Designed miniproteins, single chains, continued (4). Designs and how they scored, part 105

Each design is a single chain, and the fold is of that chain. pLDDT is the mean over its residues in the fold that is shown.

## One batch from the design tools (miniprotein)

Design m15643
Fold by ESMFold2-Fast:
Structure m15643 (fold): chain A 79 residues (1-79)
Amino acid sequence: PPLDPSPASAEQRRELGEFMGKVGEKIGKGTMKDIEEAVAELEAKIAALRREAAPRDLLDALLTAGEKLFSPLGLSLRL
């Protein structure tokens, strides 16, 4: 189903920021296992937002943040 074209709320952006903060902390302190878990959590979050027809702006923000975190590691997200 198509995503909601409405902009994400301030609350949704705050929750996304908290989620990405935890993912980034795992990457920064982690072993390869922690990095793999961070990738899996991010992919699961993307899939969940797509299933829930979440605001497109929220999904775009998550994808942008994920790219910035994982691109320097040579990792690609599967959508």
Scores: mean pLDDT 70

Design m15644
Fold by ESMFold2-Fast:
Structure m15644 (fold): chain A 82 residues (1-82)
Amino acid sequence: NEKEFKEKAKILLDVLEEYVELSEEEKEEAFEILVKSLLENKDKSENERIIIALEELKKYFEEKGLKEAVEVIDKMIESLKS
């Protein structure tokens, strides 16, 4: 369900933005990465889908040199694995 994955991506970005400031372009790109990853992994458990989506988003932020965003995502992933 694409609508559910869009809402989930928005929630994940809202959590991230409590800790880091993203430009409008970075937010749009991050949202698209999250939605695409969630859709591609729809057959996995909810926690596994979210972890994979966050790992893909982490790669994007690493490529852009956004160290604070990478650190926040690592903490989000660790929380989900606990």
Scores: mean pLDDT 85

Design m15645
Fold by ESMFold2-Fast:
Structure m15645 (fold): chain A 68 residues (1-68)
Amino acid sequence: SHHVEEEARRMLEGAARALETLPERIARPLIVKELGEVVGEEVARQVVELLEQGRYDEALSLLIEALK
């Protein structure tokens, strides 16, 4: 649904911004904690890994699926 996609995009934008603005050692655990509270820690770790690889579209798809 549009709502799920928009929520996923907002979460992913926040995570990407944290990775761009904070040291990796701080950004990574922060993102895993924040996303993990919504989608679970394992999915959160996969999203961070995909973002670190520049695989934004795959990270978004994974997050949308986890929020359904």
Scores: mean pLDDT 85

Design m15646
Fold by ESMFold2-Fast:
Structure m15646 (fold): chain A 114 residues (1-114)
Amino acid sequence: MENIKKLKDMAEKYEKEARENFQKGVEAARAGDGETFLEYFTKAAESYRNAAIYYAKINPEEGKKKLAELFDEMNALVDRVIAEHPEVREAGLGAKQAIASAAYRALDYIEKLE
């Protein structure tokens, strides 16, 4: 029980860090700063990877569900930002690659827990 609480606390911490970095990335994109947008979305993707892994250590199926939810949420927001700010499109495509890489590494780790 105590180990589950620690894993959940770590998962929630990384999810919060992902959302905070994500919001900083969106603000940079709105300012036309593609480099800072890519930097913060790369940090957000790494935090999402860590969050999904900690959820998976509690329950691999819940980790996969959380990974899918966060993957869809991040990609939808990158698509919206690119549509509103086409000047950051190249950085947005880089952000999608970082998200996909993080998701793949998380999924590979989760599948090895089974």
Scores: mean pLDDT 84

Design m15647
Fold by ESMFold2-Fast:
Structure m15647 (fold): chain A 110 residues (1-110)
Amino acid sequence: MRRELILAEAGLTLAAMLYYIESRTTEDPEESELLRKQADLLLDRANEIDRWMKTLPLREAMEKTIEILEETIKELRELRKQASPEIAALIDKIIAEYERIIKELRELLE
């Protein structure tokens, strides 16, 4: 449903915010630049979901959203390995929400 796609878009925006926070708190300029680029990529993915909701058949929009969320989960798991305990706990909650959205979308696709 449209609600699950909107939640996916919001979730990607939240993940981008985490990368921005890490980019501003790291003392390594190279790591800061890499994290900022990853944040920008996640915002681009959120914008793609919005575009797909407006331009694609619903089934295709759902399938593409599942692919992006699965890729984002992999990236978040890697970020978690380097994150503070507070950020790691927040990442775990975001991953759990993305996994629920993927499950709901897959059930709707049947």
Scores: mean pLDDT 82

Design m15648
Fold by ESMFold2-Fast:
Structure m15648 (fold): chain A 125 residues (1-125)
Amino acid sequence: LSREELNELFRRIAELAGVDPAELFALKTYSDRLRRALDLLHDEYMRALARGDQELLARLRELLMELVDRDRDGRIDREEAREFAETIFDASDEQIDELLKRYSSDGRLDFDQFLDFLSDAGRLK
């Protein structure tokens, strides 16, 4: 993704979450912006799940896949998930690998598995 494509995705995520995009762009690094954008997506996804809002769930899935899925195949491979987590979280490679083993037996994660993985990775010290 180009810088312009990433900035457009960040803007869309902020607007969807009801947050001023300027708050996201005030963060100094792309890693910080990406972490904040993921937190916003996860919060909206959990609220949509609780309400059974299938249209919003589908839209949130598309936004996350655009943000993470470089292969555009609708699945997140283990290496993409690892690289993404290493960029955002200060967790060790060993801790990330141990988490990934819990979510994927075939080296690929679906959207729900990827969100659960990110939630657990964000709780690592």
Scores: mean pLDDT 69

Design m15649
Fold by ESMFold2-Fast:
Structure m15649 (fold): chain A 61 residues (1-61)
Amino acid sequence: SAEDLLALAVIYGAQGKEEEAIEAARRAKEAGASPEQLRNTGRALEKEGALKAAEEVFRLA
């Protein structure tokens, strides 16, 4: 589901796997993630220190 892909994006971000985090978030958008869900995920990525992934996910919203 979109929610599962967004959760996976945050897990990858926490592991420093920023490219995998961005790809999971893109797939979540394709699966129907809302702009609000993507913005919430971007904020979670910022808290994990995944700043590159956070910026790209905010652009997807």
Scores: mean pLDDT 87

Design m15650
Fold by ESMFold2-Fast:
Structure m15650 (fold): chain A 69 residues (1-69)
Amino acid sequence: GAELEELAERLRELALEVGFSEEAAESGQKAMLDGDLVAGMVGADEIIKVAEGELRERAEELKREIQAL
């Protein structure tokens, strides 16, 4: 649904902002759209490990929203 598509896109955008490759970012988005929410959560955790300040807060919020699906 629209919520899953939005969360998958936010995962892709955050991964790119913290310096992951386009291939890695798109892979995480695709996994979520294919229904692999565990991969989405792992992707958010990897972003949290390297992100600071507002980017880390966005990644932590994204992880909570993925968990709520």
Scores: mean pLDDT 86

Design m15651
Fold by ESMFold2-Fast:
Structure m15651 (fold): chain A 81 residues (1-81)
Amino acid sequence: MIRHISVREFTEEVLAALERKIAEAEAAGDAELVRLYREGKALAEQIGAMPNDAERVALLERLWELLAEGNARLRARKAQQ
C-alpha cells in the first residue's frame, strides 16, 4: 500500500497543477500545449484509479514526459516577453 503519497492524493495534486498549466497555455495561445496538458490530466485520472504499482509507474513516467515537454514549450513562449 502507498502510505507516503496515496495514488488519489497524487492525482488530485497533479490535476490541480494541470488545470493551472492548461490555463497558462490557453493564455499563451498554445493549443498544442493545452492538448498535451489535457492528455496528462486524463492519464492522471487513470493513475488515480489504478492500484497497480507497475502500471502506475509506466503512466507516471509518461505523464512526467508530457508535463516536462509542456513546461518547456510554455517557458519558451514566455521567454519572448
Scores: mean pLDDT 71

Design m15652
Fold by ESMFold2-Fast:
Structure m15652 (fold): chain A 61 residues (1-61)
Amino acid sequence: DPIEKAARLIVETGLPLTDAVIRQVGRLAGLTSDEELAALRAAAERYAASEEAKQIRAQNA
């Protein structure tokens, strides 16, 4: 899935979850529709939140 692959790439490389980054990475992955870019942002946010939640729990527990 190009959306999931692009979302993981954004988060793993530490790129900011800005509209500009989402649009540029989406374009490189062949994603051009507003729906595809919204799905990419949602996937990247979900992935980032998962990693951040794990890190916060490890530090605060």
Scores: mean pLDDT 76

Design m15653
Fold by ESMFold2-Fast:
Structure m15653 (fold): chain A 59 residues (1-59)
Amino acid sequence: GKFSGEVLRTVEPGDTLEGILREAGLENPEEYIDTVMAANSIEDRSKLVPGQTLRIPIE
């Protein structure tokens, strides 16, 4: 099924994908990295660009 909600977060300089997921309220952000990357068409989590908006699916 679809997640019950999504959180939008804007990437800031120095942000990591794991850090952004943690700030979004995920207890185990590492478990969601692949899902978030797929949802945002990110091939490499080190290629985050400042000003990019990420969709974070939350159950």
Scores: mean pLDDT 74

Design m15654
Fold by ESMFold2-Fast:
Structure m15654 (fold): chain A 66 residues (1-66)
Amino acid sequence: MLPAGTVVLADKGAVYRRISENPTEPGDTFYDEETNSAYVLGPELAKMPHDEKVRHFYEKIGKAPP
């Protein structure tokens, strides 16, 4: 369950499934505690390499990737 007040962003075609530290499937969701933001992966993004998914997530929430 997402924390109260979470800003939820979704990729095109995304349907929320779960929060995951290692998102691999469509609907798996990155969560950033610092900004209280969640990003739901769409089908195309979910099959990309982890590094590329992380870059997309940080770009969407306006942070520099680690």
Scores: mean pLDDT 75

Design m15655
Fold by ESMFold2-Fast:
Structure m15655 (fold): chain A 103 residues (1-103)
Amino acid sequence: MVEEFELQDPVSGVVAKVKVEENEDGTTKIEVEAEVEDKELEKVKAAEEAVRMAADLAIAGISRKKGKPVKAEVVEEKVEVEKLEDGNWKGKAYLKVKATVEE
């Protein structure tokens, strides 16, 4: 089963895209990404916090749905910040988590 949804950080306003995929082996893959382009570097850095918050909420949701503790492992984390020719900053944050329901 694959679920896709968006979560907005209430502090920064950054929208993170979340993809949750349950594998046949009983593990769950959570992928979170956010992209921000802004004149202020601080708003671009908020993308990293938004993906972390979204991942935590997705893990909590799995734990609640299964009624069991979930062991989460970060398997990939990427943060890229670039200054564009127009003077704006562009940030991309990506987080991949492997979640295992504890028996």
Scores: mean pLDDT 80

Design m15656
Fold by ESMFold2-Fast:
Structure m15656 (fold): chain A 65 residues (1-65)
Amino acid sequence: KISLVEFQAQQKEAGALGDLQRTERQASLGTPDEAERVIKQAQEERDRVIKEAQKERDEAIKKIL
């Protein structure tokens, strides 16, 4: 039901945050310039994943309603 759909979306958001943190750690092993570029890309990726999770949640809720 809705709680399962919300859990699924939350799981994807948590995964995206985890990927960002992992990328930040990996980037810290390189040069500052490289780190800044890679982190910026990872932040954009995180935002995209969160947007997609929200869309999937909304579509699933429409089927429940």
Scores: mean pLDDT 77

Design m15657
Fold by ESMFold2-Fast:
Structure m15657 (fold): chain A 83 residues (1-83)
Amino acid sequence: SISAQAQQLAQQVLDLSQQLVKAIEAGDKETVKKLVEQVRQLADQALQLADQAEQAGDLLSAQMARHAAELGRQVAEAGEAFL
């Protein structure tokens, strides 16, 4: 379901965000670069899912997916600022 996909994407963004923070603290620029790319891809997927949820009238899943996308964007920006 869209709701299950939104929850999965949100959790994946949170997990990658935690990994990115640890990579930044370790000074591991190679890992930071890879995690930034992964987070950007998840953020794009979350925006697509948000649009699909909104069209289906599932406003809660749409909002959850949009929040996941915004978190992913902020995390990617933080990682890029470190590089």
Scores: mean pLDDT 85

Design m15658
Fold by ESMFold2-Fast:
Structure m15658 (fold): chain A 75 residues (1-75)
Amino acid sequence: SEEAERERRLLQAGIDLLTEKVKELKNSNLPESEKQELIDVYIDIANYYLEKARELGDEDLVKQFEKIIEELKSL
């Protein structure tokens, strides 16, 4: 459906944005407490989008969001 195609495009944009946020956090000199707060927010966002990707049955998007969550948790 057109709605599913739009959602898939938005989720792909979410992958790109979160990937950039992971890079920013890795290179950031933020205090640990502030960095952890941002990590927690981005994990929540990624989990929300992961559930949307699962609803769409888009296994590639699911894998990409799972990878982002793993990278965030490793920070």
Scores: mean pLDDT 88

Design m15659
Fold by ESMFold2-Fast:
Structure m15659 (fold): chain A 86 residues (1-86)
Amino acid sequence: FKIRVEIVSREDLGKSLRAPENEAIILLITDPETGLVTGVGYVMSPSLPEEERKKVLEIVDKLREWLANREVPVEEALKKLEELLK
């Protein structure tokens, strides 16, 4: 299965996002004024198997823990996410 990473401004969170069949999207949420990552979201296809959904949630939880009480540049968040995706 495929995990995509998208960088989304907080302003754009209200737009409907859909994951393609058997895919998940991890969202790095940025502050539009600072460009820093302030949060993590996700979108998963309903067709994604349960074991794959658990993997996505584990990655998101670990990234959220790492981001707790901090704001980081997109590049730094992407490096952390790449470590979690290996």
Scores: mean pLDDT 78

Design m15660
Fold by ESMFold2-Fast:
Structure m15660 (fold): chain A 74 residues (1-74)
Amino acid sequence: ATPSPAELLAALEAASPEEVPEAVVEYLDWLAARGGSPLFSEAEREALIADLRADPALMERMREGAIAELRALA
């Protein structure tokens, strides 16, 4: 099922620090699908999750950006 902007927002706001990378990638998958792009492969998802876990500041910026964009759509 395609998640709604409200469902993605709730997931991002509720995510613990360990869950944030997966929530951000889920948002990016949704954004790509919305734009007509193919969904991320498993390898691409793993690489993004690893990058976000390696850089907590990047992870927080990505989370903040996703939340702001989803709020604008709600």
Scores: mean pLDDT 77

Design m15661
Fold by ESMFold2-Fast:
Structure m15661 (fold): chain A 86 residues (1-86)
Amino acid sequence: PETLEQVQTSLRIDIRGMLGEGLPPDFVANYYTGSLGLPRALRKKAARILIEQGVDAFVKVFAPAAYAYDQGNRELARKILVQSLK
């Protein structure tokens, strides 16, 4: 299994790749947050982090949740992300 640092590195590469190919930042953020069933207000907060603070700030918020998801714990991933965005 990947370490948290490896998850952070992979997410930075993937997000920068998507943005480099012309995908809008709000679409990219919603791709990651929408699959976890977050309320619209929290998805908007996540999108604003990517838009206003950039990729590294978004990865810091999302990587712990992605790491939990990769370990097979979707509910923990959702909880981590909700707590990070409130």
Scores: mean pLDDT 82

Design m15662
Fold by ESMFold2-Fast:
Structure m15662 (fold): chain A 99 residues (1-99)
Amino acid sequence: MREDLEEVKRGLENAIRLLEEARRLRDSDPREAELLRAVAELNLAVLITSLKHSELPEEVREELIELLQRALDAAAAEDYDRAIELLEEARRFLEEELA
């Protein structure tokens, strides 16, 4: 529907993929897991900044920013399950807005 929502959806899908891979590797390849987590954190920080400057309705921006900030905090704490859960919630919210 809106190009901004499609871009956010792609960003969320990429962050989820990176965190799922980091979670998979954390015991077998901790260095690779740390790098993937760092890339996911950077991508989430960029996405939050983009949302703050987007033309999306304030209510939609506020909800997405809150979910993404919580996911970023969880990823930084190496709580991969929580971070992925929050990003999946944000993705569901976007799917409802795109429908």
Scores: mean pLDDT 83

Design m15663
Fold by ESMFold2-Fast:
Structure m15663 (fold): chain A 84 residues (1-84)
Amino acid sequence: SMSEQERLIADLVSRMAAELAALIRALRAAGASEEEIERAAREAFERLLKEMVEELKKRGVSEELIKEFEEQAERALRQILRTL
């Protein structure tokens, strides 16, 4: 069974992936180039990662679990960018 903190990390990764996917869909609908979409997705990822890491720190999540979150988040970004 997942711990409460492991569920929180999974939920944050899922939310990040959903927000990046929504951004990519909106930019494609607006006629943005693939280069512009990738740049915007990376910038949004960096902002979301920073915000979510600060939230995890505020909640007292360990540095080890925060590192696991960062690694999962980067994997999600790489998977999303492969679908461009």
Scores: mean pLDDT 87

Design m15664
Fold by ESMFold2-Fast:
Structure m15664 (fold): chain A 102 residues (1-102)
Amino acid sequence: SALEEQYRSDEYKSRLVRLGPELAAIIEQVAPGDVYTVEDVIGALGAYLTKNKLFGPGENSHIVDISGTPLGKLLGVDRILVSDIPLVIQRLEEKGLLTFIE
């Protein structure tokens, strides 16, 4: 999809963002108000998912169950696909939990 192409672009990955305190409290590797790249945030989200063992087993490793987690509460969804990580970033922006910098 166009969003997957954008996600893979170095331009998109290098975009600067600030994290709100609610998101920063979940992602242990980041501090609220500090500036990160989109790639840093994606990496930190991946680390959070790995630490909490949220990836599906075997053939279902592309499915992430975030039901009952603080992240699921913030996003308002019970599961995400690994391919939908750009949609997760967009959802965080729409909810004011993450802000893009020009």
Scores: mean pLDDT 75

Design m15665
Fold by ESMFold2-Fast:
Structure m15665 (fold): chain A 86 residues (1-86)
Amino acid sequence: AVAATLARLTPEQKAELLAFLDSKIAEMEREGAEPGLIDFLRALKEALETGQDAVFTGPPLSDEAATRFGQIVLELQARIDAALAA
């Protein structure tokens, strides 16, 4: 996510995106997903809350977890684009 793009979101739009990420984090935790994927999603949520770039730490994700993270990021990007178009 680009910090300048996140800074353009209203508090209401940020709340909707945070709720989306909370839903995905809860889904991944329920499914017993790789801890690194959950940590990456939490870092993404923090970036949305602060309006800053996400900071990812720890070991690289498995190919499966990386693919899933990429899918969630694309869905998040589509939601950001829709919010900015409103």
Scores: mean pLDDT 76

Design m15666
Fold by ESMFold2-Fast:
Structure m15666 (fold): chain A 55 residues (1-55)
Amino acid sequence: MTISLEEFKEYAINVLGLSEGLATALFKLADKDGDGVLDEAEWQALTSKSDEPPP
């Protein structure tokens, strides 16, 4: 499963309350593959604990 920058920004802004700039910076830090999307493993690393499925 992959999460696009737009999906991540929507989640980060509306759920986590981050600004657009912070959401973009966090996405780039989490994108270890550099492919422009977050996979399930990167999403789990970003959320610190994975009991919730990604969107």
Scores: mean pLDDT 71

Design m15667
Fold by ESMFold2-Fast:
Structure m15667 (fold): chain A 83 residues (1-83)
Amino acid sequence: MKLPPMPDEIYEAVKEDLKRLSELARKAIKEAYENGDFEKVSEILKVLNETAEKVNEAAQAGDLDAVRSAIEEGIKKIEEILK
C-alpha cells in the first residue's frame, strides 16, 4: 500500500525548472508571433511537445533526474532556436 512517486513530489522538486521553461517559452512564442515568425513558433511548440512527452514518461517512471534532464534539454533547445 506504499504510494508510488507522486506527481506532486516530482513537481515540487522541479517547479523552478518548469517555471523557467514556461516563462522562456511564453516570451519566445509571443515575440516570434508578434514578429510574424511562425516557423520559429512552430519549432518552439514542437520542442515543448517533445519535452512534455519526455517529462511525463520520466515522471511516470519516478525518475527525477530524467525529468530535470528533459526540462534542461528543452530550455537549451528553445534558447538555440531564439539565437
Scores: mean pLDDT 78

Design m15668
Fold by ESMFold2-Fast:
Structure m15668 (fold): chain A 95 residues (1-95)
Amino acid sequence: SAAVEKLVKEGTELAEKLKEEIASHGAGPDLLIPAELIEQAVEALQKKDYESALKLFEQAKKLVQQALSVQKSPLLEEMLKLAEEGIKVVKELIA
């Protein structure tokens, strides 16, 4: 699926960007935990484990929304957008 291929590409690129940001500036659990969940969701997508991918994107979305409620961050906003797109694409695949 072109939608899954695009989501895997965008998720992989964001995961690499998150690793670089964490290595350069450090990060607390507010960024580290949802970053790990996004990486795991992308791995689940690559394995065609759509049910696990959905749960991981939903958990990442919840944690990113909590972080955004106390701190405005373009990186967190980018993570939220990816998680929401991931949820939408995966739900369409398993419906």
Scores: mean pLDDT 84

Design m15669
Fold by ESMFold2-Fast:
Structure m15669 (fold): chain A 66 residues (1-66)
Amino acid sequence: SEKEAQELIEEAIERAAEETPVTGDPEEDIRLGRRKTAEELRRKAEESENPEVREILEEKAREVEE
């Protein structure tokens, strides 16, 4: 469901924020954060048994990478 996908997106963002190292360069930190978020979203998509949830997570990962 969309609600399930949104909860997974929120979890991915939170985890990525915790795991992203601070470089002292705000622009680089933003780039690394987006990359980490996309990686976590794709990981959750691969683990999801629900095709709709998987598709939503993959789309969100593409959005945050750009």
Scores: mean pLDDT 77

Design m15670
Fold by ESMFold2-Fast:
Structure m15670 (fold): chain A 87 residues (1-87)
Amino acid sequence: LLEEGKKALEEGKYDEAIKLYRETIKNTSDLEKQAEAYYNLGIAYDKKGEYRKAAGSYFRASLLYHQVGDFEKAKEAYEKALEALKK
């Protein structure tokens, strides 16, 4: 699911990527995988011009990365959320 979502995102299949990342989030208790799925969900929404949804997804990724101790990825996700809100 996570890898399939990444492939869909690379191919510009943003609606498919969104479905796959939402599926990943529902079906994993792994916080790192949830963080990655929310981050990529943010990218997919941003590519579709759904900037509020992108920001929300990036903020969730930031919180999850912070929770698992990945402060660099948490900061990156937070900065992406703020950039989405400027659009």
Scores: mean pLDDT 86

Design m15671
Fold by ESMFold2-Fast:
Structure m15671 (fold): chain A 101 residues (1-101)
Amino acid sequence: MAMEKAREILKETVEEIRKHVADIERVLKIVEEGAEKLSEIVGLDLEEARLALLAGAAAIAREAGEWETARALLREIERLLEERGDLTEEDRAAIEAALAE
């Protein structure tokens, strides 16, 4: 897989998230578009790409002090992991701790 293309997509996705971090709906769309590009170009599993980008977006939102965006993104991660049956006790504890802030 073309690692250079993966890094370029990730960089562009991160920059767009930083620009629109206060807009929850826009961030979610940027994550979906980035995940689709990573899946198609790099061959990553679409759901895994979405989860990774959601986690990255949540971290960016927290760094920016955009707590409502961070909370919404963490809730979306929790929902997706529960739907897959992949939510571990450690994942649940980490998400609950982050949401409690």
Scores: mean pLDDT 78

Design m15672
Fold by ESMFold2-Fast:
Structure m15672 (fold): chain A 72 residues (1-72)
Amino acid sequence: EKEKKLKELKKLLQELKNAKTIEEVERIIRKADEMYRKYYDEDPILASMAAMLRSIALLQLKNLQEQEKAAA
């Protein structure tokens, strides 16, 4: 059901907001990519949302990597 899929995407976004480590963000990126591939043929709106979440997670990963490099 579409509502359950949206709820899963919202949960993943919340996990991303709470992610503090590179490892946590990498797990979320993997899940978002899996959701994008799963929804690609089923629902273009859900696929688009998953792709957007993946992009946000990639940006957060880059920011964390830059912070680690600056601290070193």
Scores: mean pLDDT 80

Design m15673
Fold by ESMFold2-Fast:
Structure m15673 (fold): chain A 81 residues (1-81)
Amino acid sequence: GSPEEVRRLIDRVTALLPEDPDLATAFGLIVATMAIKSGNPEELKAAADALERAAQRARELGHPDTASVFEGAAKKLREAA
């Protein structure tokens, strides 16, 4: 894993939001969990930044529950970094 790979994976999560927000939510949480397990501060920060952008996109698409999940995950990632 790398910070760039983590960012790329969450960009794919964002791309799934218009088609399958439930799958996007599950995938985002898996990536966040992987970043936490890595213990790498750069991966934690990359994941937090990308999930905050994904949360904003989810709100724009009318998925506030998904946005709240991503915002919560990003907060935990920042606290772990």
Scores: mean pLDDT 83

Design m15674
Fold by ESMFold2-Fast:
Structure m15674 (fold): chain A 66 residues (1-66)
Amino acid sequence: LSEDSVIVRHEEDPSLIGKTLKEVKELYPEITAIHLLPGESDDEGFALLVLETEDGLKYRLVEVKK
């Protein structure tokens, strides 16, 4: 998994499905960090998006694949 990994599921915003983590970071400048959480294989897992908002740090979990 890398910044080129593709979002395959997002419950709150399905419009992000098919975008890479790099593309999502470019679209949403409030994303200050992305933590890759590998699954059972190198081809799939999760990414934790860290968002800086006026209400503090928010976290979003998305499913990704290589």
Scores: mean pLDDT 72

Design m15675
Fold by ESMFold2-Fast:
Formats: structure tokens, sequence, C-alpha cells
Structure m15675 (fold): chain A 65 residues (1-65)
């Protein structure tokens, strides 16, 4: 639980740094990330988020609005 919360927080900080609005929800073993845009920065953020999840062994699902 704590590890998932830390990962979610790290992803939110990356979103703030890139200027992308993001919403994160944790359900069960999965971190759901909702990005307000689908521009190049949002796509790069999605890739980084999935890589961070894979590195830590958590499922990360990213959705674009």
Amino acid sequence: MREMALLATSILLLAVEEGVKAEVKIEGDTIYIYLESSDERAEELAKRAKELGEERGFKVEVYFK
C-alpha cells in the first residue's frame, strides 16, 4: 500500500513538472492514471509512469481524455 501511494505521488509530481493535469486512483493492485490531454508531453508522461510501475512490479493503466 505505501509503495503504491509513493509511486502515485511520484507520477503526480512528474505531471506537475511537465505541466500536464493528471488524476490518479489506486484500486486493488492497479494504479489508474487519467491525463487531461493527449499531447506529446502527456504521452511521454504515460510512458514514464508505465516504466516506473514495471520497475516496482505494479500494474499501471493510463487513460487520455
Scores: mean pLDDT 78

Design m15676
Fold by ESMFold2-Fast:
Structure m15676 (fold): chain A 82 residues (1-82)
Amino acid sequence: SRAEADAHIAAGDAALAAGDYFTAGQHYKAAGEIYFKLGDYKAAAEAYGRAVHAYMRAGPTPENLANYKEAKANYEKAQSKI
């Protein structure tokens, strides 16, 4: 639901403020997936863009690189539908 996506954005913002970039990225990704399923491609692109930024700041691990690449691809896909 949109309420679940909005809750994930709020949780991601809280994690970002705490310096927990990985958790922030996971919440923004979850919000992006929900907005995309709802057909809100603009909100999905914004959420995926925040996930890209969060994973970049989380550090250079193979897991964070994979999450970064996936979020970037999903961001570009959502942007293409606007």
Scores: mean pLDDT 86

Design m15677
Fold by ESMFold2-Fast:
Structure m15677 (fold): chain A 101 residues (1-101)
Amino acid sequence: SFEELLEKIAELVREKAGDKGYVTGFDVLEAIEEVLGKERATRFVLALQILGLAPLDFTGRASRIRIPVTEDTTGEDILRQLAEALGLDPEDVLRVLKRVA
């Protein structure tokens, strides 16, 4: 289910954060690739680029985004913060993830 997908993303992101209490936007994209596989993750990133008219340096921009992570941070929280940092509507990002999953 989509809820199980979000929980898997959250679990991987919390693991990547560890004791430092944050991840980069690139860490979030890597967690999505680990859960979805490369093909679906590539479709997700391309869809985000289309939504935001994102530049070719999208991966570089994502690596500069810092997302706070706690034990209570959900997959939805992670995606909403990623979306806001990229200048995207969080609801559009969640819908795109659900479509590619």
Scores: mean pLDDT 82

